# Designs tried in a protein design run: designed miniproteins, single chains, continued (3). Part 110

Each design is a single chain, and the fold is of that chain. pLDDT is the mean over its residues in the fold that is shown.

## One batch from the design tools (miniprotein)

Design m11799
Fold by ESMFold2-Fast:
Structure m11799 (fold): chain A 122 residues (1-122)
Amino acid sequence: SETQKLVEKFREEAEKELEELANQIAHLSAKILTLAGSAGPEEVEKARESIAQMDSLLEKAREAAEKYTEKAEASKSLEEAKKIIDEGKKTLDTLKSNIDSLGSNATDYMTKKLNERLEKEL
């Protein structure tokens, strides 16, 4: 059915986006921890907290992808499935934006703390 094809496409696209997000978080986490390690032990603890928050948002994104896929599969019409998928995409985009903001803010904070430390030792 057209509904099945639409749901399968959403599933495949969501799985790819979640894999890309997981890779992005892994890369950001490595960068943030490296900067924090050079800045100091308090910054390392804050880096771990930011990473835990990004991991939590990724888990919420996985749960949202599964939930919206299941709801779309259970839909009674193509129009209902489209609406559910659109809501799912919007939810995933919001979570991705929150992860991006968290990662950027953590990177900027650690960079600032590293620069402050380096200025005192130069």
Scores: mean pLDDT 90

Design m11800
Fold by ESMFold2-Fast:
Structure m11800 (fold): chain A 98 residues (1-98)
Amino acid sequence: MAKAEELTRESKRLVEEAGKEAEKNKEDVGEQVNLLVGAAVDIYEKAVEAGSLRAAEEAAEELKRRAKELKSKEVQEAGEKLAEELIRLVREEVEKRK
């Protein structure tokens, strides 16, 4: 989906910037960044297929939960911001499918 590609690009940018900040604190965040980006795309696709605003909220909650399991504070915060963006993108796509 074109929206999934956009989310992947946006999530990479957000989490890569957080990764740079974490690297200033001498943290290895590459694996965490990759895990978070993959999770965001997977959650987005499943939420869009469900076709409801509730699905968008559930997807955001799942992404926030996964982000909280990460060890880097900067990457965790980026994951929370990505969850908010995910709600917006899923809502937009669900409305287009009505």
Scores: mean pLDDT 68

Design m11801
Fold by ESMFold2-Fast:
Structure m11801 (fold): chain A 80 residues (1-80)
Amino acid sequence: SPDKEIQRELVLIEAEMTMYFMRSRFNPEADLGAILERAEELLAQAEALVAKSPKPTAQQEAQLAAMRGILAALRERRAA
């Protein structure tokens, strides 16, 4: 179904965002500015995928909330 296709893409995007978060945490040489720009692009892609559905599922909304949490954590790391 279209919702299952969107869900698979959201899982891949969240995994990529999580890898950037881990890189920001464990690599002191990581470019936080570049990571933030890429994470913002990934969140925009995820939001565009969910917007294809006129009625987002609870699972899709939970995935977007998780992605927004990762981006917020990255922004806090840059501000510190």
Scores: mean pLDDT 83

Design m11802
Fold by ESMFold2-Fast:
Structure m11802 (fold): chain A 68 residues (1-68)
Amino acid sequence: NSDKVQSLQEIFRLNQEQAQQLIEEADPVKAAELAKQLLPPTVSGAGVLVLLGKVTREQAIELEELLD
């Protein structure tokens, strides 16, 4: 968990609280919604969930369409 928190802070410039909240959210839809709120619009929130191992690439495509 600690390493993933640090990666989110360094890559996406999230604070520790935001990074931890995103990692701890077990619901992929809520996690994608949080990522969309916390990340710049040029960054795919669902893509970040793939990076974190929370969803597959195929699930990420579905989540991106659902949240648009």
Scores: mean pLDDT 75

Design m11803
Fold by ESMFold2-Fast:
Structure m11803 (fold): chain A 58 residues (1-58)
Amino acid sequence: MKEQAEKLRRFDEVGRRLKEAPDSEKQELYEEMLRVLDELGLHPAAKAALRAWLESQL
């Protein structure tokens, strides 16, 4: 779906910012990425895998 592609693009953008952010800002960016994941409407297993990947970036 086109909406999913747009949300994936946003997810990638926030992920890039998370990787570059100082530790004081990582928590806020991590929470933003979790919101984008929730909005994506993915299968629960896919969401769990992406959450695990996000936590590995902290």
Scores: mean pLDDT 70

Design m11804
Fold by ESMFold2-Fast:
Structure m11804 (fold): chain A 57 residues (1-57)
Amino acid sequence: MYAVITSGKHQGEKFPIVKKVNNDYLIQTPDGTEILLTDWLKQNESPPVGYSVESSE
């Protein structure tokens, strides 16, 4: 399962989802850091930005 950024500076980037946390997702960045998707978006993108979740099933 991957989080895909659909708009903003990082449009098209995919992050592996480690686990779901309520209405958010814990993702792993390329450097191995784990962070909540909404926190990563606030730090790296100007709101509002789009994302989607892709399942590999």
Scores: mean pLDDT 75

Design m11805
Fold by ESMFold2-Fast:
Structure m11805 (fold): chain A 63 residues (1-63)
Amino acid sequence: GPATLARAVKDVEKGAEATLALKKGDEVIVGPEVAPGLVLAQSLSTNKLGLIPKSYLEDLGPG
């Protein structure tokens, strides 16, 4: 489906595997769900791709 826009609800530090580092309030483009509750996303502030739990994101609607 079309990409959606979301916002980080908390600071996220880079973890051991492919985690997207975010600051609270950072906006991301949400891509496919790669595992239950885990999405591939792109940070609009850093242009980096990484994995982030959906629970850390607030949906803002269509991107």
Scores: mean pLDDT 78

Design m11806
Fold by ESMFold2-Fast:
Structure m11806 (fold): chain A 101 residues (1-101)
Amino acid sequence: MEEEKEKKEEEEKKKEEAKRAVEIAKLKLQAIADEAIALIKEGASDEEVEKQIEYLKLAAKGMIKGAAEEFPEYAEEIKKEIQKAADEALAAVEAARAEAK
């Protein structure tokens, strides 16, 4: 009975760690988007903004790969959640570009 509880606790911990990795990725993507939006508001060149957008895309790809390798049982869920956060972050940057004109 105790060994079965320990195995279930390990599974729950791994699931919590996977969720934490997704939340950390979302926070990092939001921070990159916030930096791009700050650059737009400061009147940075289109080249500087596009470089930050490219960095956001590369960071999302790297975080998806890293988290999926660490938590293979949750790889598809991790990919969907991080990709959704990246898409939302990119949309926020593009909205800020439109508003700044």
Scores: mean pLDDT 82

Design m11807
Fold by ESMFold2-Fast:
Structure m11807 (fold): chain A 65 residues (1-65)
Amino acid sequence: SAGENGEKIGKALEEMGIGGDEKVTAEQVREAAEKAGVKVGDRALALADGQTAENAAVAVASTGS
């Protein structure tokens, strides 16, 4: 589910030293998704760029396959 994938990506971002309220780049979100084993598209990464880590994780999970 989108919520489960978002949680996994959020945890991966936290493991990278990024707090849930910190802004992320598309590159950081891509790395977190790869660590979490979640597939994401370029559109989802673009939408996540500049969001907080929590919002980015949810956006990627919602717009990815």
Scores: mean pLDDT 76

Design m11808
Fold by ESMFold2-Fast:
Structure m11808 (fold): chain A 90 residues (1-90)
Amino acid sequence: SLIDEAVEQLKEFLERSKNLSDKEVEEDFEILLGLLKRLLQHLSNEERLELLKRLKETVKSLLPELSEKHQKLAEEFLKRLEEIVEEHLS
């Protein structure tokens, strides 16, 4: 499913991010938010909530493996994603 693919992409990105600079991680999160915003337009409200839930669990599970700065960037990414999902729940 599109949700499964998005979750796997986020997991791979977070694993890769350990070797990236803070600026690269910030830029990659901006790109990912743009892609997720487009994906949300093709999902039902139930699927949007499931996507948010699964992405939050993915970040939470991998968060302890990240640097303090990358943890903050990941948490900011989730907050912005929650706002985008809420805007799409008309």
Scores: mean pLDDT 84

Design m11809
Fold by ESMFold2-Fast:
Structure m11809 (fold): chain A 68 residues (1-68)
Amino acid sequence: TDVTLEVKADDAGIAELEAALDKVIAGITDPASKANWEAMKEGLVNYARRVSKETGGKKTLTVSITVP
């Protein structure tokens, strides 16, 4: 099931995104799936940081997270 999260592309919004992804990852017991989700988290956080730099933290990101 997809969960939509709206976060501002600033330090607080990025922390909220990380916390939401960490909660999903904590529920994963298979090591390979966990590693894949950790890689996806890194990619999403890097994307959010890029948007933050390009927009001065003034854009809102809409992220759809597929919960396993």
Scores: mean pLDDT 77

Design m11810
Fold by ESMFold2-Fast:
Structure m11810 (fold): chain A 87 residues (1-87)
Amino acid sequence: SLKEKLLELAKELKEKAKEYKAQGNNELAEIAELGAKALEAAAKGDVEKAAELVKKAMDLAVKAGLMTEEEGKEAVEKWTKMLKEAA
């Protein structure tokens, strides 16, 4: 089901956040955690909240330069995929 898939992806993103934190990249971990929260909101049917969280994470990543271009592109791609699958 869509709900199960969203929760699975949220779990994967939480694991990625742990990896970033283990690497000392706490800012990337925060962005990944925002992504997980967006997927959890979508799984609850709160697509408005999910969209807000996705935009917040993307804005934070771009404006603050908190990730490399490669890491940012990977995160945006994963977020875009998750959001489209939620819709």
Scores: mean pLDDT 74

Design m11811
Fold by ESMFold2-Fast:
Structure m11811 (fold): chain A 59 residues (1-59)
Amino acid sequence: GDKEKAIEYAKELILEGKTGREVVEALMTEFGFSEAEAQNIVGEALQSIDLGEDQIGGV
C-alpha cells in the first residue's frame, strides 16, 4: 500500500544522506501525507535501518 511504499522511499532518502526534514517534505509532496504522518513514516524507516550508533533522541 501507500504506507509501505512511503517507508521504502523514506529509507532510500535517509541512506542518501537527506535530513529528516527533507524526507518529511518529500513524503508530503509525493504521497500527500500530513507532516505528522510523514514523521511517523520516517520513524518506521529508521527502525528498519540498523543505525546502531545513532544518538538521535526519538525514532
Scores: mean pLDDT 75

Design m11812
Fold by ESMFold2-Fast:
Structure m11812 (fold): chain A 95 residues (1-95)
Amino acid sequence: KGRELLAQGKIDEAIKVYEEELKKDPNNKQALIDLIVAYIVRGEYEKAKELLDELIKNFKLTKEDHLRIVGAANVSPDLEFREWVEKKTKEALKK
């Protein structure tokens, strides 16, 4: 549901869905990843960085998680942000 809203450009509605999913289950890693992607799409890179640090601290990242987050960041015109995301997620995969 949230991913469909995001694909339709309904970013604020998607964020609300992911926040509600996390309130129901704070251990929902996929909802946190989807929330990070939504903030990236919205151009809120500082918020996306904070949430990515939270994700890495609390969850073990898979290669699929890395590819999804990096894929979203690669659409950003901010090269510094793209490099930061790739470095952080690669470091998390080694842990």
Scores: mean pLDDT 81

Design m11813
Fold by ESMFold2-Fast:
Structure m11813 (fold): chain A 67 residues (1-67)
Amino acid sequence: TRAEEAAAAVAAGFPYLAQALQEAFPDAPVTGEVRAEGEKVHTRVRQGPLVYEHTSSADDALEGAPK
């Protein structure tokens, strides 16, 4: 689906972000997950006690611009 395609595109960029975070804080492991739910894309990144979570529509995720 479009949301699965958007989630795959977001996930493809994740290793770059994870590497930057891991270099900044080498003692804190970085984990991330991107999933599609209906027409939405959910992104969660965890590093130690820090959690960053964002939900967007598939179209917004693909365009990279907020609605």
Scores: mean pLDDT 70

Design m11814
Fold by ESMFold2-Fast:
Structure m11814 (fold): chain A 94 residues (1-94)
Amino acid sequence: MELEKKAKFLEERIKSLEEALKQNPDDARLYLILGETYIDLANVYEQLGDLEKAVEYYKKAIEYFEKARQLGAPEADELISRVKEKLNELEKKL
């Protein structure tokens, strides 16, 4: 399926972004990009029917957005709220 290829691509992107964070650990933008990439990965697993993995990756997105917020990216607040709403919806199905 195209979704499995997309998951693989997003997982490789996450690895690259995590390596960039090791060199720039206080870059709020990198944390935002990581959070958004984890949302994309969670959406792929949700479409694949793997709701447990989707929940896990949405939780990872929140962790990165919370870090971005601490580093001066207040736009992360809306992103965190949106992901938390999605988690509440998905956890009712588990």
Scores: mean pLDDT 86

Design m11815
Fold by ESMFold2-Fast:
Structure m11815 (fold): chain A 61 residues (1-61)
Amino acid sequence: SEEEIEKLLEEIEKLLSKILSKEQVDRAMKAMRETLSKLSDEEKLELARLALQYEKQYLAE
């Protein structure tokens, strides 16, 4: 589900943009996408979901 992974990454980028500079967000997103490209589709989805969950919890605190 490439579309589901992209939607999760877009949501993560929005959350990171609240606490990081644009340059830091761009670097983090590039690193994340490069890491994900080496993983299976199942691993990609799981990692993206965990990252989003952590960001939501961090911003709630």
Scores: mean pLDDT 75

Design m11816
Fold by ESMFold2-Fast:
Structure m11816 (fold): chain A 67 residues (1-67)
Amino acid sequence: GAAEELEKRKKIAEELAMGAAMTEGLTPISATVVELTETKAIVEVETTEGRKIYLIDRAKKSIELIE
């Protein structure tokens, strides 16, 4: 249902943000989606070097570090 699709989209966004942190040489501990729209997600990733915030834009096919 709609709830399962929403949770799946959050999980994908969290995995993408954690993957971005790993690509930057960081060790991710956890990820939390703080905003989710049809085309964008804002994900907070806790790492061993502090908190990072990623903007995932599906329309632009981009992952951007914003904090």
Scores: mean pLDDT 81

Design m11817
Fold by ESMFold2-Fast:
Structure m11817 (fold): chain A 75 residues (1-75)
Amino acid sequence: EREEILRRADEEAEAWMKENLTPEQVEAVRLVVHEGLSLEEAAKRTGISVEDVQAAVNEYGKRVREAYERLRAEA
């Protein structure tokens, strides 16, 4: 099921993020991905640069896509 695969992919990406990103980058990704804030708004709230927010969001999205494709292929 697509929803189950997406949930597992998100869980893997979140686990990676908590292990490999700073707390400020984790919060910035949460603000953009879950709360729908702009990169600029997330940067202002977390105190990191817009470039760092963009990089963190891109890495999260890449990890979700890679996990999703792997899990889907094995389903």
Scores: mean pLDDT 81

Design m11818
Fold by ESMFold2-Fast:
Structure m11818 (fold): chain A 67 residues (1-67)
Amino acid sequence: MEKLRELFKEYDRNGDGQLSAREALVVLRKLGIETSLSEVVDTAIELGIDPVYLSFEELLKLIEKLK
């Protein structure tokens, strides 16, 4: 989990605790999850998550669905 927190902080450009779907895709791929931008967006929408504003907890939900 330390690596996930580090990656989240690195790609959180504004320090607002939110990632875009594109930033989340990079994090997911660095964790060894092979996915696409469309798959990340579609999965976020299915989970009731705004793909433009992903919190750390919402990123964890995406990881659970995509692994």
Scores: mean pLDDT 78

Design m11819
Fold by ESMFold2-Fast:
Structure m11819 (fold): chain A 100 residues (1-100)
Amino acid sequence: SKALEEARRALVEFAPSPEAAAGLREVHLMFAMYNGRRIPSAPEEERIRATEAMISFILNSKLDGEKVLKFLDEMIEKYKDDEEIVKLLKEAKEEIEKRL
């Protein structure tokens, strides 16, 4: 979404403020959810790229680790029949668990 990308850029300039940091986390979560919704409708190569983009936004969002783990668990269950996507999601989950 162009609007989310523009909002992210604006918030990055003001990230030192608590309000801007909270807004940036919310925008990163929205990007993660957007890319997650693209996964089932895209060709295989695009599904992998959408999954990687979703994971990247999650890992860089500085979100609450428990909320991120819950989101990743929901995505693993949703895409359990796609071995490559599940592998990427499990690797991301391991990285978040190491940060807790």
Scores: mean pLDDT 65

Design m11820
Fold by ESMFold2-Fast:
Structure m11820 (fold): chain A 80 residues (1-80)
Amino acid sequence: LPSSITDPLQTISNLIQQARQAIRQGNLDLARALLDQARSILDQLTTQLQRAGATFLLPTLDQYRAEIEALLAKVREQEA
């Protein structure tokens, strides 16, 4: 894969891992900020891939999206 796709995917993965650590430490504000950043990058990448017709990668992006949304839901539950 070109670095224009690989680098954003690696960044998303790293942000998700940092968010999980922040949740474990009770730093919910940091976790939310990291997850919002990951979602922003994912949305930009999804739009680029849809425009390029690279639909075979969309299931992989959907998996990352589901993971981000699940962690955001966990943050919201712990904030309530």
Scores: mean pLDDT 82

Design m11821
Fold by ESMFold2-Fast:
Structure m11821 (fold): chain A 82 residues (1-82)
Amino acid sequence: SMEVKEELKKLLEKLKEAIDNGDYKKALEILEKIEDLIKQNMKGEKAKKLLELLEKLREAIKNKDYKTALEILTEISKILAE
């Protein structure tokens, strides 16, 4: 739904801010909320692709790989804009 898409966009913006601030604990907490929202409200191939990207994003955040995390966030944002 449009409402889910808008909430995901807001959470992704907060996630980017947490990553930019080096607050990886907060970033992981926001990422869990995004995963839960997708799992509860989305189905099919688009949801699967987003969840796969979120798993890669989680690993980048755990490794403190800021550059990779931002690249993955950009891909997620593009998919949600479709």
Scores: mean pLDDT 84

Design m11822
Fold by ESMFold2-Fast:
Structure m11822 (fold): chain A 67 residues (1-67)
Amino acid sequence: MEPSPEQREAVRQAASALIQSGESRELVIEGATTALRALGVDKETAERTAQEIVDELEAAGKAPALR
């Protein structure tokens, strides 16, 4: 199902930390997807939400390293 706002924010904070560590966009999306699925989010929703979170962080100037 859709993640709660609190779950989404927790995953966003984790994704931001991975970006700060210089992780690739693909790895950050994979990590965020895995975290959301661990919280009970279905695969398709988790993948979409993870990409949205990473896109938001990139737009905010927190771009992950490519690949």
Scores: mean pLDDT 76

Design m11823
Fold by ESMFold2-Fast:
Structure m11823 (fold): chain A 88 residues (1-88)
Amino acid sequence: SITEYVRKEAERTLKIAEENKEKRLENWEKAPEEVRKKIEEEVKKVEKMLEEILKAESLKEIAEIISRVSGVPVATVEREIRRAVESV
């Protein structure tokens, strides 16, 4: 079940991206709360995009979707997904 495997890997990749984004938010400590709330709403859109990933038939397309949503470079996301799939 490639779809199930990709789902788990995509979820793990998103969690890693969220961890990295948390460190960037340290620079936004002085940012208005309104801006922070807007970012939280964008995170919810990320979760909806995960469903789109499950419908994608190409690993490259999945990596591009995750990259745009998480801010992680496409090459890095593609490498992580490819390595995980190759292990199966």
Scores: mean pLDDT 66

Design m11824
Fold by ESMFold2-Fast:
Structure m11824 (fold): chain A 73 residues (1-73)
Amino acid sequence: MEIDPRYAYPEPLTPEEARRRVPALDSIPKEVKDELYKARKEAMEKGVITPEYEELVRKYRELVRQKEAELNA
């Protein structure tokens, strides 16, 4: 079993599109990013997608959407 590529930070955006999203990404607390990184590494070591990693990916995506909404309010 392998980590689904969608669990990585999706940056298939053009450099300009990624640049527009950076303020929202920069607004995510470092602790959240560090926790996601640790869970990702653990999932890779086990060769399976862990529930912890899946929940953290979902939370991270929701936080990015919330920060984008805040910045555009």
Scores: mean pLDDT 63

Design m11825
Fold by ESMFold2-Fast:
Structure m11825 (fold): chain A 59 residues (1-59)
Amino acid sequence: MKEAQQKKNLELILDGAVTREQQEKLLAELGPGYREEAEKFWAVVEKAAAAGREAAREL
């Protein structure tokens, strides 16, 4: 798997500056065979990013 592309996607999601349109665009760059893995990964990361943003805002 191309780790560089995965890191780029992860950073954008963690920053919370990623819309669904951007996520779909990034997934298209990764390739059609990886959609299932990306969907599960993004579900977990989105939840973690939301919790992280709330914690950071409280600090």
Scores: mean pLDDT 62

Design m11826
Fold by ESMFold2-Fast:
Structure m11826 (fold): chain A 73 residues (1-73)
Amino acid sequence: SMAEGEALVDALIAEAEAATGRTFSEELRQALVEFARAMDYDERALRALIAHILRATAAVPGATLRLSDLPDG
């Protein structure tokens, strides 16, 4: 269901936030929800995207990751 898919996104973001000590902005969270919908809530694809975001933003300073911190975002 859509609610279960959104719960998956929230759980994976919470895992990433706990691992990095950073938070995701609301705009970035919404972008991840839209990506998840486009991929039929494929957990493997979503985990791969979040891992890519964390690698791509490793040098970005600050406690919050924003959509504008992404390449071409």
Scores: mean pLDDT 79

Design m11827
Fold by ESMFold2-Fast:
Structure m11827 (fold): chain A 81 residues (1-81)
Amino acid sequence: MPPAFTELPREVQEALIVETIERVAPSLSAEDRAILEEARRAALAGDLGRAFALIMTLPQESLDQFGREFARLYAEHLAAA
């Protein structure tokens, strides 16, 4: 995780994780999508640690896709501020 992400308000951190999941999940396998749905529920419950732990269990290909989309969304957020 970029260090600057942890300095964002909790609600923004949650929103970025949820938005990344929603953008990535439709292009993944059913098994990977199920992991992301659990991560999404954890993030909405405010448990960001659990959400990240779940995301990190993804296969490398799915994790790389998640990381690329997360980086794009985070950059978009910084550009909009």
Scores: mean pLDDT 79

Design m11828
Fold by ESMFold2-Fast:
Parts: structure tokens; sequence; C-alpha cells
Structure m11828 (fold): chain A 103 residues (1-103)
């Protein structure tokens, strides 16, 4: 649980930072909040998946640090319900905005 909360905090920090870099800070904050709430809900429904979810969140954080937004979105989508797919799409939009600004 403590490791899961730490990885979740790191994920939220990376999403907010990237959103700020993209000039979409409010969207970044909304996406980070939505992902945090959906991941916690998924863990409450499936507590047996805590190890798998912690690993997937950690991999998503690493992908975001490497600016691999598609891979990060895929790791998060594997832990999120259909309702949470919008958060994964928003992450891809943030990534595209950053790539356009740096290109």
Amino acid sequence: MEEFEEQLRRLEEEIVRLGREAGLEDLGRQVARAIREFLREALEEHPEKIEEMTELVGKAVEALRNRDFSTAALYLASTLSDVAKAAAVALLVIGLEIDIRIA
C-alpha cells in the first residue's frame, strides 16, 4: 500500500509537470486527479491486484519521464475502467502538445 501511494504520488507529479510544460496546467491537474481517483477505486474493487497495479503505475511514471506518452497511456489504460479512458486520451494530448512545442 505505501509503495502504491508513493508511485501514485510520483505519477501525479509527472502529469502535472508535463501539463505545465505543455501550457495545459489545468488539464494536467484534472488528468492527475482523475487518474488518482480511478486507480484508487480500481484497487478498492480489486485489492488482490495491488502488486500488479503498483508495477504498472511505476512503469507509467518511467515512460512519462522518458517522454513516451503512448506507452504511459497503455500502462494506465490496463488498470483503468472504460470510464477512465478519457484520462489516457488527455495524457496523449498533453504529450502531442509538448512534442509540437519542442519540434
Scores: mean pLDDT 72

Design m11829
Fold by ESMFold2-Fast:
Structure m11829 (fold): chain A 86 residues (1-86)
Amino acid sequence: SSSQILKEAIEEANKLEPDAPEGTVVALKITLLDKDNVETEYVPTAEAFYELTKKLKEGIATIVKVEVILMPREEVERESAKLEEM
């Protein structure tokens, strides 16, 4: 399920966080399929989890792929703001 894929990615992100370089945050790069459109969202591991979970519970989007990435802290805050407007 989409929720299980996201949970597994968060667990992987938590394993990487202690080794993250200073000034970066471990984040999720999530590729979503919504009405035949492929969209990419960048999600901080903790902060935007619930907003994305809400979208998935409403059946609006399906998770195609999740990548665990390192992002500059500033970029993470910018992407979080976008998700709060969903």
Scores: mean pLDDT 66

Design m11830
Fold by ESMFold2-Fast:
Structure m11830 (fold): chain A 107 residues (1-107)
Amino acid sequence: SLSEETKEAIRKERPDEDPEEIFKRFDTSLSNAYFALVHEGKMSPVEATKKIEEFLDAIAEDPKKALENPVYSELNDNAKRYLERAHDLVKDLSPETAKLLVEDLRS
């Protein structure tokens, strides 16, 4: 669940949006990307989980540049679209706020 610290950080940076809605849409996009990797990309669940975790690490380090990693260009089209949707939701957050969001998602 989204912590009060993370909610306050998101509200400060994106005052016109609901932090819970951003979190829900982010989580849903990642889940959809995972299933697209497994079902269409023919990846094992372990490999698909690793790709999602690598994306989350990239978001926590530099949200604006998270999709610049060449590995994303080799994914199937639906997985790319869902990761692009997840990226669009968080790309304008500061690295500190993005890190809080990723930590809450992993809790």
Scores: mean pLDDT 86

Design m11831
Fold by ESMFold2-Fast:
Structure m11831 (fold): chain A 65 residues (1-65)
Amino acid sequence: SDETLAKIRTHLEQFAAHLLRTESVEQTLAALEAITADLQKRYPELAAEIAAITEELKARVRAEG
């Protein structure tokens, strides 16, 4: 649902922001890929939308480096 996707987006954004304060860009990207894989396994019907959110967020994380 759109509400579930909004919740996932907020969680991933907060997770990435937290990691970027202490971890490298590379480590943050690896952690995002791991959590995304878990989320796609839990919500296979939303896998494509979760992937899109993650790619957008990974681009923003790379811009911080």
Scores: mean pLDDT 84

Design m11832
Fold by ESMFold2-Fast:
Structure m11832 (fold): chain A 94 residues (1-94)
Amino acid sequence: FKDELEALAYEAVQAALAGDLEAAIAAAREIVERFGERRLAAGLLLLAGWVLAQLGRYEDALAALEAAVEVDPSLRAEAEELRRKALELEEKEK
């Protein structure tokens, strides 16, 4: 069970670093469904959102942050802070 959770977390991180939003969300969803680790899954989606923002993929970044809040609403403030930073990055690239 622990090794499987670590494998899914690794998959989510690798998907985020590759800019693959769908794979990151799928891995996070499986973490919740199989292990009930909502905060871990939401944290990985916050990481995915920030990585996507750094890659200039702002719409995907915002979608990842919204998915994180849906998984664990206690991370809303952290997601809103990352959303603000992502939009500031977008403004600078115009």
Scores: mean pLDDT 81

Design m11833
Fold by ESMFold2-Fast:
Structure m11833 (fold): chain A 72 residues (1-72)
Amino acid sequence: IKELLEKASEKQLEEAVKQLEQGADLAIKLGDKQLAKLVAEVGRQVAEAAESRGLKDLAKRAQEAADRAEAA
């Protein structure tokens, strides 16, 4: 996953962030602890990849999605 994120285009990272935001909302709504954990783990990796590439807004959104999922 980490290697794929490093090679991902900005558009692919943006789509990943949208899916993480949706996944966090779904995990919270359903009380799905496994989905919440997955979103938190993947969201942190996406945030790191976006931050390393200077994509500040995407990094922040991915981090916020991960934090929401972890809090659920």
Scores: mean pLDDT 79

Design m11834
Fold by ESMFold2-Fast:
Structure m11834 (fold): chain A 89 residues (1-89)
Amino acid sequence: DAVLQKLRELLGTPFQEALAQVEATPDPQERIQRLQEYINSLDSLQSSLRDLAIALNSVTDYLQTLLAILQELRDQAQARLAEVEEQAR
């Protein structure tokens, strides 16, 4: 589905930009903070979308797909955070 591929690209671009900022940051604690702020932003977006689904009294296939994409990006960011924290030791 071309629409779903485009949505993954649109959500993936900020993720890649966040990773690039982390890699450009020499301080390990600042790298951890940047990744945590990004993860918090994803959590806020997921919460807002779930609240919207409740308000609409339904979850459409597209909302379910968006939530799944956001969860995938969150999991990837969380894995990168764990890797950066390990490197900070």
Scores: mean pLDDT 77

